# Designed miniproteins, single chains, continued (5), part 38

Each design is a single chain, and the fold is of that chain. pLDDT is the mean over its residues in the fold that is shown.

## One batch from the design tools (miniprotein)

Design m17381
Fold by ESMFold2-Fast:
Structure m17381 (fold): chain A 71 residues (1-71)
Amino acid sequence: MKEELEREIEGGVLLIAAAVAKTVLPKIETKEELEEEIKRLERLRERARELGDERAERFAEEVIEELKRKL
Protein backbone atom coordinates (compact mmCIF):
# COMPACT_ATOMS: atom_id res chain seq x y z
CA MET A 1 0.00 0.00 0.00
CA LYS A 2 1.88 3.09 1.20
CA GLU A 3 5.67 2.85 1.01
CA GLU A 4 6.05 5.84 3.30
CA LEU A 5 8.38 4.04 5.70
CA GLU A 6 10.73 2.98 2.89
CA ARG A 7 10.81 6.54 1.54
CA GLU A 8 11.67 7.84 5.01
CA ILE A 9 14.45 5.26 5.37
CA GLU A 10 15.91 6.12 1.95
CA GLY A 11 16.16 9.86 2.52
CA GLY A 12 14.91 10.47 6.04
CA VAL A 13 13.46 13.70 4.69
CA LEU A 14 9.80 12.95 5.42
CA LEU A 15 10.62 12.01 9.03
CA ILE A 16 12.57 15.24 9.51
CA ALA A 17 9.74 17.30 7.99
CA ALA A 18 7.16 15.57 10.21
CA ALA A 19 9.30 16.06 13.32
CA VAL A 20 9.75 19.76 12.54
CA ALA A 21 6.01 20.32 12.04
CA LYS A 22 5.13 18.35 15.20
CA THR A 23 7.66 20.06 17.50
CA VAL A 24 8.17 23.50 15.96
CA LEU A 25 4.61 24.79 15.40
CA PRO A 26 3.68 24.81 19.14
CA LYS A 27 7.08 26.30 20.12
CA ILE A 28 7.21 29.29 17.76
CA GLU A 29 7.12 32.47 19.86
CA THR A 30 8.60 35.18 17.62
CA LYS A 31 8.56 36.18 13.94
CA GLU A 32 12.34 35.71 13.88
CA GLU A 33 11.99 32.04 14.92
CA LEU A 34 9.22 31.65 12.35
CA GLU A 35 11.44 32.99 9.55
CA GLU A 36 14.30 30.68 10.57
CA GLU A 37 11.99 27.64 10.47
CA ILE A 38 10.69 28.66 7.05
CA LYS A 39 14.29 28.77 5.77
CA ARG A 40 15.01 25.33 7.24
CA LEU A 41 11.90 23.90 5.61
CA GLU A 42 12.78 25.48 2.26
CA ARG A 43 16.14 23.69 2.38
CA LEU A 44 14.36 20.48 3.37
CA ARG A 45 12.03 20.91 0.37
CA GLU A 46 15.04 21.34 -1.95
CA ARG A 47 16.61 18.20 -0.48
CA ALA A 48 13.38 16.25 -1.00
CA ARG A 49 13.25 17.44 -4.60
CA GLU A 50 16.86 16.28 -5.16
CA LEU A 51 15.95 12.85 -3.76
CA GLY A 52 12.75 12.65 -5.82
CA ASP A 53 10.71 12.36 -2.62
CA GLU A 54 7.47 13.99 -3.78
CA ARG A 55 5.70 13.24 -0.49
CA ALA A 56 8.37 14.98 1.59
CA GLU A 57 8.42 17.91 -0.85
CA ARG A 58 4.63 18.34 -0.60
CA PHE A 59 4.75 18.03 3.19
CA ALA A 60 7.46 20.68 3.46
CA GLU A 61 5.46 23.01 1.19
CA GLU A 62 2.37 22.53 3.37
CA VAL A 63 4.26 23.37 6.55
CA ILE A 64 5.92 26.40 4.90
CA GLU A 65 2.47 27.73 3.93
CA GLU A 66 1.19 27.21 7.49
CA LEU A 67 4.15 29.13 8.90
CA LYS A 68 3.79 31.93 6.33
CA ARG A 69 0.12 32.31 7.33
CA LYS A 70 1.33 33.06 10.87
CA LEU A 71 3.66 35.77 9.57
Scores: mean pLDDT 65

Design m17382
Fold by ESMFold2-Fast:
Structure m17382 (fold): chain A 130 residues (1-130)
Amino acid sequence: ISSAIELLERLAEALREGARLAEQAVDLLPASEKDVRRVAMGTAATLRRAARLASQAAQALREGDIETAKNYVDQLEELAKELEELRRQLRRGAELVTDSQVRQLLERAVELAERAIELAKQAAAAVRNI
């Protein structure tokens, strides 16, 4: 239980950081970059939803509600599939951006999304083994 909680909290932090970087990139992108802006906004929103689910799963485990934690983890795995597609689109968008600061923010957001997908799978396995 303790290790599953720590893993879910680590996941939530990675997801929140990824969302912040994507949101920062959106703020720096010109309004004319509609496609990259849309993908970055969508990625940030999905990362924030996943972070809430990870935090709720950790809280359910602290309260001894294993079945509720498993339900939240199942929802996290579904969002991880959506996030995988958004991550590919965001990586492609980063390649088209000429501003080095925006490109670095998008590249770091992609790296955190990749890490979050892996952590979500590990968290799911840990919660199911309770």
Scores: mean pLDDT 85

Design m17383
Fold by ESMFold2-Fast:
Structure m17383 (fold): chain A 88 residues (1-88)
Amino acid sequence: SLALAYNNLGNVLANLNRLDEAIEAYKKAIELDPNFAEAHNNLGNALASLNRLDEAIEAYKKAIELKPDFAEAHFNLAKVLEKQASLK
């Protein structure tokens, strides 16, 4: 699907550390398929890499809401919450 293509583009851009472009690609995937749990999780990963922790938390929570057994999203959410709690 076109949503899958944008999600895959986001993954390539994120691997190249082109995080702002990756975020736009993931947002386009979500626009095309709002229930795409993997795209929400990937958006969270890119946001967390930019230290946009509140936005990353929201993205991971949405991924978990859409797919409650999404182990990767639960793990990523826990890591971001720990990082946020350790900030002074």
Scores: mean pLDDT 91

Design m17384
Fold by ESMFold2-Fast:
Structure m17384 (fold): chain A 89 residues (1-89)
Amino acid sequence: MAVPAKVTVKEGGTARIPLESMESFSVTKDGKLILLYVNGEWKIEHDDRFQIDEENKTLIINDVKLEDAGVYHIHTPEGSASVELVVKK
């Protein structure tokens, strides 16, 4: 079941996006696949600002840019979620 969520962060801050699974997930933004993580390994290239907090099951975006704003669709074996990231100046 999709759970709508909104995360607001200031430019240069840290965004934390909850994940339902730590083993495998994919993230699409603006209709494009931006992150693919399968069995503990990244399968596509990504910005090093994107990190995983395994203890808290969160996707972390460090040093958030205005261009990072938008809707992130997270797909896991357990389900799908949509998170809107709002970046303020």
Scores: mean pLDDT 76

Design m17385
Fold by ESMFold2-Fast:
Structure m17385 (fold): chain A 60 residues (1-60)
Amino acid sequence: APGALSATEAAVVKTLVAAGPLTAAELAAALGVSAATVSRALAKLVAKGLVTQSGATYAA
């Protein structure tokens, strides 16, 4: 969906495109941020339709 991404949201999408499906914990480790920060960004990205959730993993 069109809309401005935060720096964290953009980094999450970029990482998922580059690395394939990842868990929130793997994204937190890759980006050097808390799992809570990643989970919040993932919830917004799923709501925007930019990321899909399949069980514990997320893909862009």
Scores: mean pLDDT 81

Design m17386
Fold by ESMFold2-Fast:
Structure m17386 (fold): chain A 71 residues (1-71)
Amino acid sequence: SKEDEFLKLMKEIEETVKKAVEALKNGDKEALKEQIEKLRELRKKLEELGAPQHVIDSLEETIKYFEQLAA
C-alpha cells in the first residue's frame, strides 16, 4: 500500500540522516555528499508518492543544512 511505501521511505530517510551525521562527525566529506544525494532521491520519491507538503519541506531544509556543511 501507499502507506507501507511511505513508512519504508521514512525509515530509509531516518537511516540516511544518521549516516550523514556520522560522516559529518568523522569529517568524511565524500560520505556526507553521498548521503545528501540519497536524501535528494528520497525527497523525489516522497513527492511521487504524494506525501504531505510539510514532510517534503522538512526534508528539503535538512538537505540544505547538510549541503551548507559540505561546502
Scores: mean pLDDT 88

Design m17387
Fold by ESMFold2-Fast:
Structure m17387 (fold): chain A 68 residues (1-68)
Amino acid sequence: MRDRVVDLLAQKGGAAGEQVAKEWGLSDEEIAKMKATGEAVGRHGGELRVDELTAAGVPLAAILARAL
């Protein structure tokens, strides 16, 4: 199953995902980069371990950076 992060980014209209990222202090540039990264990873394939990384306390930006 796709990771929650990839699903939020793939929907593009995920205002909730953007709001959460802004609440975490990410800039509009970082949010746009994360969306592009999530979509590219989703198309290229591979498994994302978002739940495991989140449980370890890794922030969303770091999870997406590792997925790249």
Scores: mean pLDDT 48

Design m17388
Fold by ESMFold2-Fast:
Structure m17388 (fold): chain A 81 residues (1-81)
Amino acid sequence: SLIDEVEALLARLDELSPEEQLAAVERLLGKWGEVSNDPEGAARALAEFRALAATLSAAERRTLAKVVLHDILQALRELEA
């Protein structure tokens, strides 16, 4: 499930490069947009993530990625409830 994929990524996030983290968040935001039937909202969230990440250090980007992934996880759990 997409929930399992998000949880697996969160567990391994510290092992990934900043580029791999960005690509993984982009992929999961796209999948979340499909599952939630809100591809425009997902695209906006990705644009905001990219803009914010560009101003942050590698450590801060990792923290931001964790926040975004937890938000996706919560939203997915609410959709499956």
Scores: mean pLDDT 80

Design m17389
Fold by ESMFold2-Fast:
Structure m17389 (fold): chain A 66 residues (1-66)
Amino acid sequence: MAEQLYEAAERFLDESEKALKEGNKEVARLYLWAARQLADALEQMGDTERAAEIRKRVDELEKKIE
């Protein structure tokens, strides 16, 4: 389960980065929100290291959104 959530979060982060590159900030924000929800679920399951990794990547991408 945790691995599937981590893989889904990685896909959402990739989609967010693509949306940002295309100038679609609203879609990028939606994918970042979804990735954060998956990070929260990973943390609740005890996968705190992967949750922290996802959150760090979300924060880095959010800095690119005005």
Scores: mean pLDDT 84

Design m17390
Fold by ESMFold2-Fast:
Structure m17390 (fold): chain A 88 residues (1-88)
Amino acid sequence: RVAELRERLFEASRRLLEAIRAGDVEAARAALREAEAALAELAALRPELRLLLEAGRYALRGWVAEAAGDLETAAAYFARAEELAAQA
């Protein structure tokens, strides 16, 4: 299950990056939802990685906000991701 969730997260993250490069904010948000679902399931199975996985979640949110042109929200999400990663 963990390996399956890692593959789902990787594929969703790849699709998110492709959507951002294409300027497709709707597709980026759809990929973000898939990535967040996989991250949540991984955190439930691997609670020792919770802070690191949560940092990843905020980083992905930051990229989607930036793609949507919301630079202030993107900066806040990236700052939160950095804080969580430092505590992991």
Scores: mean pLDDT 84

Design m17392
Fold by ESMFold2-Fast:
Structure m17392 (fold): chain A 57 residues (1-57)
Amino acid sequence: GAEVSIENYELTLEQAKALASEGLTLKLKNSKITKEALDYLKENGVKIIKENVTIIE
């Protein structure tokens, strides 16, 4: 599958919807992600690799 790397970013639900593709691997570093965005990506078959990531509820 495709891989996308994002660093120093705040990933929200809107951005998650734009990025989500089945079989995508998302590498997220030094970033923040909303719980809604995280759940959306998981539900849409995205694998998430987290390095120093804060989850915002």
Scores: mean pLDDT 84

Design m17393
Fold by ESMFold2-Fast:
Structure m17393 (fold): chain A 87 residues (1-87)
Amino acid sequence: MEIIERFEKLMNEVEGEEAGKEAAKAVEEALAAGLPEEELRLGLDKAEAALTLKPLAEAVKETGDEAIAAEGRAKAAALAAEIKAAE
């Protein structure tokens, strides 16, 4: 299932391969227990958006560069609007 693969990839990139495998298993078990796929998908979309902004937030924190901060805010606003439209 695409959603399981997306969660595995996301957690693999953030926490490593073991976390990716554990996330895939948790999503499979959650779906088997009757959790709505739409709820998991919305959570995944929000998590992917947060990860997209994480490198920009770290760069701003390290450099204090207002241009990077402005780019981060613009991306956050666009992603928030997209997530809200998907709800």
Scores: mean pLDDT 65

Design m17394
Fold by ESMFold2-Fast:
Structure m17394 (fold): chain A 88 residues (1-88)
Amino acid sequence: HMPEIKLAKEPAPILGEPVEEGDYVRLRVRLAGFGSQEEIDKVIEALKKLGAEVVRYDGPGSDIEVRVPKDKLEEVARLSRIVSLEGV
C-alpha cells in the first residue's frame, strides 16, 4: 500500500528534549518501517540538502543520528519517511 501522495506531510513529532548545539540541535531520526537502502539514502540526501549533518548511521534498521539547523527542524520533520524525531 502506497499512501504518501501529498505534496507535504504533517511534521513528525519531536520526542524528548533535543540537545542544543548553538544554531543546531542533535536528534535521532526514526524512519517509517525499515525501508530499502535506496529509500534511506534519499532521506539522507534530503537531510544534507537542508544543511543537516549525519553524525551516525549504522545501516538499514537503525535510526539516523543527525545535527539539524534549528531553522530547518520543521522541514526535516516534514520529510517523507520520517515518523519521529527523538532528542539524544
Scores: mean pLDDT 72

Design m17395
Fold by ESMFold2-Fast:
Structure m17395 (fold): chain A 89 residues (1-89)
Amino acid sequence: SMDQLLDTLRQVLEENNVPQDIQDELLNLLKELLQNGESIHDILAKLSGLLKEKLTKLGYSEEEISRIIGEITSRLGGLYSQILREQQK
């Protein structure tokens, strides 16, 4: 569900100490992209782009940013694939 995807994104961002204002921006973006029916590929690309821009400005290392993006991509992509498989029954 959309709520599961939003909760998963929030959890990853909280675990990585991402500031609340950036969390809110990413969660709002995810909600809008899901409501617009965008592909998971486009969703993950747009979330990754915004996160990279915001965290780079805050002085996060490229390694930290890549790790966080990788965790988001893995957890959201995996959950989305699971949801689609359950709907194909």
Scores: mean pLDDT 84

Design m17396
Fold by ESMFold2-Fast:
Structure m17396 (fold): chain A 65 residues (1-65)
Amino acid sequence: SSRAAAIARLEAKIKQLEEQIEQFKKLYDELKDSDPRSAQLLKKTIENSETLIKSLREVLARLKA
């Protein structure tokens, strides 16, 4: 069904974003002392991605209801 397809796509997108956040956290740890400005931009990107995951999880919960 179209709903099942939407659920699968959202779950896949959430997983991709979680993997991306882990990569950015590693990069943040590498840069935080040598390039604090780039590290702060990464921190903001991580926070924005975490907010997006929260929104996608709310959509997912509604689709599963």
Scores: mean pLDDT 89

Design m17397
Fold by ESMFold2-Fast:
Structure m17397 (fold): chain A 59 residues (1-59)
Amino acid sequence: MEEKELEAFRKVVETAIKEGMSLDELLDLVRRWAEARGLTPEQREELIAYVKELYEKKK
């Protein structure tokens, strides 16, 4: 995954959390993002872990 795409994804996730999106909705977004970008299962799992951590910290 390109660094600029990861940074764009991070901004989307942070904005969604700020706007009150639920964890389930965020995980669906991660799944759709990973599928659209052709990420490996390992990269997808890393993004899921990252999103869960961000959600907990910004809650």
Scores: mean pLDDT 76

Design m17398
Fold by ESMFold2-Fast:
Structure m17398 (fold): chain A 74 residues (1-74)
Amino acid sequence: RDEVEEKVRRIFSEVLGVEPIGMDDNFYLLGGDGSLKKRLIKKIEEEFNVTIPVSDESKVDTPQGAVDYVLSQL
């Protein structure tokens, strides 16, 4: 759980180029756009070996949402 939270927060920080990242901070409010969101999705898929379909991309708009999604796939 904590390991997943740390990895997800690191991925958000790396993609957005900003720190600190809060667990409930919205990706788009932090300056993310559609291109950066696609990069975020791919990095999460690669790190956790999961697939995030386009219909579920809105579920990972925050680090907490991404953690919950990843844990639901494992």
Scores: mean pLDDT 80

Design m17399
Fold by ESMFold2-Fast:
Structure m17399 (fold): chain A 86 residues (1-86)
Amino acid sequence: MTVVIEVVGGSTGLRLAALAFGVDLELQGAEVESRVEGDTLTVTVRGATPEQVERAKRFAEAMRAGGAEVRIEEEGDTLTITIRGP
């Protein structure tokens, strides 16, 4: 499964949290790519395990609890998480 985390705008702290999450998954053997395009940070995780997908969903819920606007979309083999800063 591919997990795409898009941070639109957001604080430096929110963007660093998303990058740190990506690095953690890369250290666990996932293929991770990070891109910054305009105001959007995109972290793409390829070959995510079911456990890593669940961790990504928990990360999204933690960001929502912190006041961010979070949208989660599942299309085929891709989970897209869009996070907008508070």
Scores: mean pLDDT 82

Design m17400
Fold by ESMFold2-Fast:
Structure m17400 (fold): chain A 67 residues (1-67)
Amino acid sequence: MDVERMIELVREALELATDPRVKALLEKALELLERGDVAGALAGLREALELATDPRVKELLREALAA
């Protein structure tokens, strides 16, 4: 698992995201990753992926979960 790569992908997803719920989940995931809580971040990213409707955001989140 590459935490730095995951942070990069989540930041890109956050720039593209327009849904406030998805944005909140991604912001929380970034905070958790920066604190080293990878498990908590992964849970938030999975929830964001379920709510996301933009295909670009979905692809970035799938890549982050695979990193």
Scores: mean pLDDT 83

Design m17401
Fold by ESMFold2-Fast:
Structure m17401 (fold): chain A 62 residues (1-62)
Amino acid sequence: LEPGQLARAVKDYEGKTPNELSIKKGDILEVLVVLGDHYVVARNLKTGEVGIVPTSVLEVIE
């Protein structure tokens, strides 16, 4: 994952903290910032919400 890429949620994820994003399987997200190997800051394109998401629940759209 790189900033500016689109990614798809491969499963539902419920945010554990106020800074984490809750997403549903099939949601399309824009990657804004990569936070090491395990997390990104992303925008959910359906809701407009921005937050931290584990990379393990995302796949790159090509």
Scores: mean pLDDT 82

Design m17403
Fold by ESMFold2-Fast:
Structure m17403 (fold): chain A 65 residues (1-65)
Amino acid sequence: GAEEKKFEEALEKFKELLKEEVKRVYGEEPEITIEVKGDDVIVTVKTSRFSETRTFTKEEILQAL
């Protein structure tokens, strides 16, 4: 439905913004993996310096944009 399309667009924008922020802070392009499980959005960011995984809700992703 229209709400699912809005979430998919929001998720793509979130990934792009996160990529740019990590590039700005660490000076390298991160590997970003996003897995959606129900209402949970599992985001993994990898660089040469670290690997971090955080879980967000779909609501948090929509509010971040």
Scores: mean pLDDT 80

Design m17404
Fold by ESMFold2-Fast:
Structure m17404 (fold): chain A 58 residues (1-58)
Amino acid sequence: SEGGKYGSLAVEAEKAGDYATAAEYYEKAFNLVKDKLDDSFRAALERKIEALREKAKA
């Protein structure tokens, strides 16, 4: 799926240390699946995206 593709791209960017790109792809994947996630999974993904954005600022 398109969400799965964005998720894979996010993981590869994160492994490469490109936290800004990883955050963007995780957010794109999240926006495609958020309506299918329970509140705990939604909160976990939002926290991960925020953490990656903070790492990108460093």
Scores: mean pLDDT 81

Design m17405
Fold by ESMFold2-Fast:
Structure m17405 (fold): chain A 93 residues (1-93)
Amino acid sequence: MSLEDEAIELAEKLRKLAKEKGLSPEVQAYLDNLLTLLREMLPRLTDEQKERVIEALKNAIEEMEKATSEEEFRAVLGRLGDELTRIAQEELS
């Protein structure tokens, strides 16, 4: 499996977990927007940047599985969004 395929598979797992956890429509929409941006940026990333994306997604999944409140869900997705934004800014530099 390619790094891109692994990242996409992890993104789908995170989306499924969010639905199973019953995240609010607002938080689910935020996640959907992040995953859309992720899919658009993946083909432009270096292998090192793709590995960082995979690590960020794995961390978000682990934290999401442990999260029990809306505030914790927002914090997990906020950290994921921050890392994806940093990687996107590095790609554009």
Scores: mean pLDDT 81

Design m17406
Fold by ESMFold2-Fast:
Structure m17406 (fold): chain A 75 residues (1-75)
Amino acid sequence: MEKKIEEARRLADELVEALLAGDRERAKELARELGRLLEDPELEKVLLKAADDPDPEIGAALARMAVAVELSRLK
């Protein structure tokens, strides 16, 4: 479980970096990978919406919040 949480945090950091860089394709790829890793299709949908946000800072903030909420539930 801890190893899975660590991998999810790494992917989340890469996702935020991709969003802030404006790399929407990479962000969507990472969103799908995170959804698969955590077996959470609802998280994947939220992260895909974050990647499509016209404001990269808002998209990144939404992605960070969504991942933090899910990781807090995996205790």
Scores: mean pLDDT 80

Design m17407
Fold by ESMFold2-Fast:
Structure m17407 (fold): chain A 76 residues (1-76)
Amino acid sequence: MDEELLRRALEAERAAVEAAEAGDFEAARRHLEEAGRALLELAEVLAKEYGLSPEELREGIERALEAALELLDQLE
């Protein structure tokens, strides 16, 4: 399950990069948000398996996603 979540996140990230390269920043933002959601789900699974705080992992991923979305807004 975590392998599938990681694959989904990587596919969405790749789609976001391809959309941004094509100048479709709206599509890039949507794909980046999808990747973020998959990473948040993965963080919950990994926290349970490795004894990490799901809150700490979620906070880190949310901050990274927010920073990436702000960068996309600046590129537009």
Scores: mean pLDDT 75

Design m17408
Fold by ESMFold2-Fast:
Structure m17408 (fold): chain A 60 residues (1-60)
Amino acid sequence: SLLKAIAEHEGVPSEEEIEKMKQGLIERLLADGYDEETAKKVAEERIKRSLENIERLLAA
């Protein structure tokens, strides 16, 4: 995942950086044909899961 690659290279992103990545993901999903509401929900779920995975991996 994109967030895993970033965390492995730079460490855990700040909340501000996470929000920017979330917005970028929403824009990509909209470009891919998703509607606004679906894109927002999918982006939130993906960011949440990626952050949980990053924290678990970096805590080891």
Scores: mean pLDDT 72

Design m17409
Fold by ESMFold2-Fast:
Structure m17409 (fold): chain A 80 residues (1-80)
Amino acid sequence: LREEVERLAREAEELAQRAAEAFRAGDYAGAAELLERAAELLREAARLAREAGDEELARALEEAAERALEHARRFRELAA
């Protein structure tokens, strides 16, 4: 279970790095899609962390997902 949380968090971080590259290239829609996917993985990781009894980790992962979605929303506004 903990290994699954770590895997999902790593995948989300990789997506966030790709989103930063897309943003620098002017691909705002692509950057938003990558951050939306990262947020999905972070929320799944938070759910699993809570099931494992790690409320602090779950809270941190949920906060990270919310920040990713806020950035994605702003990037979608730039793409429009």
Scores: mean pLDDT 87

Design m17410
Fold by ESMFold2-Fast:
Structure m17410 (fold): chain A 59 residues (1-59)
Amino acid sequence: LDELSDQASVPGEEAPEFAAMSPQQQAERLKQRLVSLGVPEDEAQKIADYLAQKDAQDR
């Protein structure tokens, strides 16, 4: 499934330091991960932005 909730075949766990990061830093890390998987930078940016906005909305 190639959707936002895709789990891929990576470890499936986020490092503890990731949870301590700011939403902006988390979005940057996710974008880098997506780009490394071959996702276009534009699409990776949109996904990262969506996740950052989601966290900001929670506050």
Scores: mean pLDDT 65

Design m17411
Fold by ESMFold2-Fast:
Structure m17411 (fold): chain A 99 residues (1-99)
Amino acid sequence: SPYFEEFRALFSRFMAEVGRLVRDSPLYEEVKRLLLEAARKIMDAKSVEEAYKIFKETVEKLKELASRIPDPELRERVLSVLDRFEQEAEKLYEKYKAD
């Protein structure tokens, strides 16, 4: 499905941007583990609906972790990135449902 390829591409950009932003954070290793687990689940997903669900659940878990970042400026930047990718995933899913 072309939508599977688009979700995989979106998730790859998501991993790269979040990973780069939190690299110097004490939470980096925990974030990295969550992202790698989510990447495997998305690769194994049987439907676009399942890929979208995994993406949303991953964003929710990362928002919880981000709330524990001691630096308020970094915390705000991470939460902003998470919100943006959540919105992009929702738009992609809506486009899929309309087709």
Scores: mean pLDDT 86

Design m17412
Fold by ESMFold2-Fast:
Structure m17412 (fold): chain A 67 residues (1-67)
Amino acid sequence: MKKLVIIAAPSQEEADKLLEKAKKIFPDAEYLVLVGVTAEEAAELAKKIREEKGYEVHVVASPAVVL
């Protein structure tokens, strides 16, 4: 099964930090980095990709966007 990790952060600097951390946990996954996107928006995109493509999708969001 194809693994995709979506990184959602309010800035590129935060996205880069989350990406580095996530790569240590999911070293064989594909990555999609979204800057200026909320955790909720990233979760909706992940749901759509899971339903339409059948990928295993994980979301890693910046703590700053926890609402």
Scores: mean pLDDT 76

Design m17413
Fold by ESMFold2-Fast:
Structure m17413 (fold): chain A 58 residues (1-58)
Amino acid sequence: SIEEKAREVAESPDRVEAARKFAEEMGLTPEQIERLARAVAGTDDPERAVELMRAFLE
């Protein structure tokens, strides 16, 4: 389910904001949320964004 949610976030038009909210929902700290958001913002590849989100949350 994490992978499915991460893919939905990665394919969102506002994926940085979606990733921020997803990370917040998963209980990450503000610093971790910002790191994840920046990592997601740094890639245009949805597959890479999913990998980054999974690695960060696992």
Scores: mean pLDDT 76

Design m17414
Fold by ESMFold2-Fast:
Structure m17414 (fold): chain A 71 residues (1-71)
Amino acid sequence: MRLRFADGTEVEFEEVEVDGKTYRRARVTLPDGTSFSVRVPADASDEELLAALQAHLARNGVTLSEPVEVE
């Protein structure tokens, strides 16, 4: 799934395995090409993953607008 925000920020969701454990990963690409990622356990909800992502971005001084496109 991919979310696109009004400022051109993109968020992609993927499943990754690290040290034999499965995680859900959200990767953010900012309009300037800078990227961040956060991971949550595979059993976490989309809301929990987005909340973790928003917290990480806020810690780095980034504010997300509302999504304009969902894929």
Scores: mean pLDDT 70

Design m17415
Fold by ESMFold2-Fast:
Structure m17415 (fold): chain A 76 residues (1-76)
Amino acid sequence: IEELEKRIKEIEEKIEELKKEIKELKKKLEEAKKKGDEEKAKELEEKIKELERELEELEGLLGIEEGVLRIIKEKE
């Protein structure tokens, strides 16, 4: 149980890091669009999509590990 809880926390921290990075890139994308820099905007959009995919994968993994922890705790 302890090891599973530690793993869940590690994934949560990674998810928070990715969310912050995505937010920063979205701000840069907005600035690039305001300046009419289509090349930079496209590059930032692709980077954001890549990180959003990674975030969804980690959120899926977190859901699975949280589900396992829930089953273990309910049997107590």
Scores: mean pLDDT 81

Design m17416
Fold by ESMFold2-Fast:
Structure m17416 (fold): chain A 60 residues (1-60)
Amino acid sequence: SLEIDIEESLLRMKAQVYLLAGDYEGAAKAYEELAELLEKAGRLEEAEEARELARELAEK
């Protein structure tokens, strides 16, 4: 839906802002929220990719 597309865009933008600021914990949380949104939308492959990114960032 349009609402999901807007939330996805905002979460990706939020993650990028945190990355530019060097806030890896904030970026990881944004990617976890993105993964949950994608999973609810049935986009399981993209959700897993977002979770992998969140795990990598959380370990920095």
Scores: mean pLDDT 85

Design m17417
Fold by ESMFold2-Fast:
Structure m17417 (fold): chain A 83 residues (1-83)
Amino acid sequence: MKKKIEELRKRAEELKKRAEQLRASALGLESGAQLIRALQPDLSPQKAQDDIDAYEAAARHAQKNADAYLEKAEKLEKEAESL
């Protein structure tokens, strides 16, 4: 019993760590988009906007994946508490 609880908690922590990494990556992508906006306010606005849209889309996907990992981690913690 103790070993199974420990393994479930370890998996939950690993999923939380992955979620944190994905959220950090999403913040980096959002910062990159803001940098493009700041550096090119009057030059090639369409090309800058396409790059911004790509960064924002990637950030949204990273956040969605982070949320999914957190949900799995919560389920594992709940299972560990039930044992």
Scores: mean pLDDT 79

Design m17418
Fold by ESMFold2-Fast:
Structure m17418 (fold): chain A 55 residues (1-55)
Amino acid sequence: PTVKIVINGKTYTLKGKKLKVEGNKITDLDTGEVIELPTELPNKEIDLAKAQPVI
């Protein structure tokens, strides 16, 4: 399963993994990559299945 999300104009393709949100930073729990955003988000994990728009 592949999930596509767009954050701050940047597209990320993930293989059914979770992201952790802390303030304005998002951590990919699989790769350890940290993405800094221009706006703060609530602290929580992003469920990628729910992050996609309904098609």
Scores: mean pLDDT 54

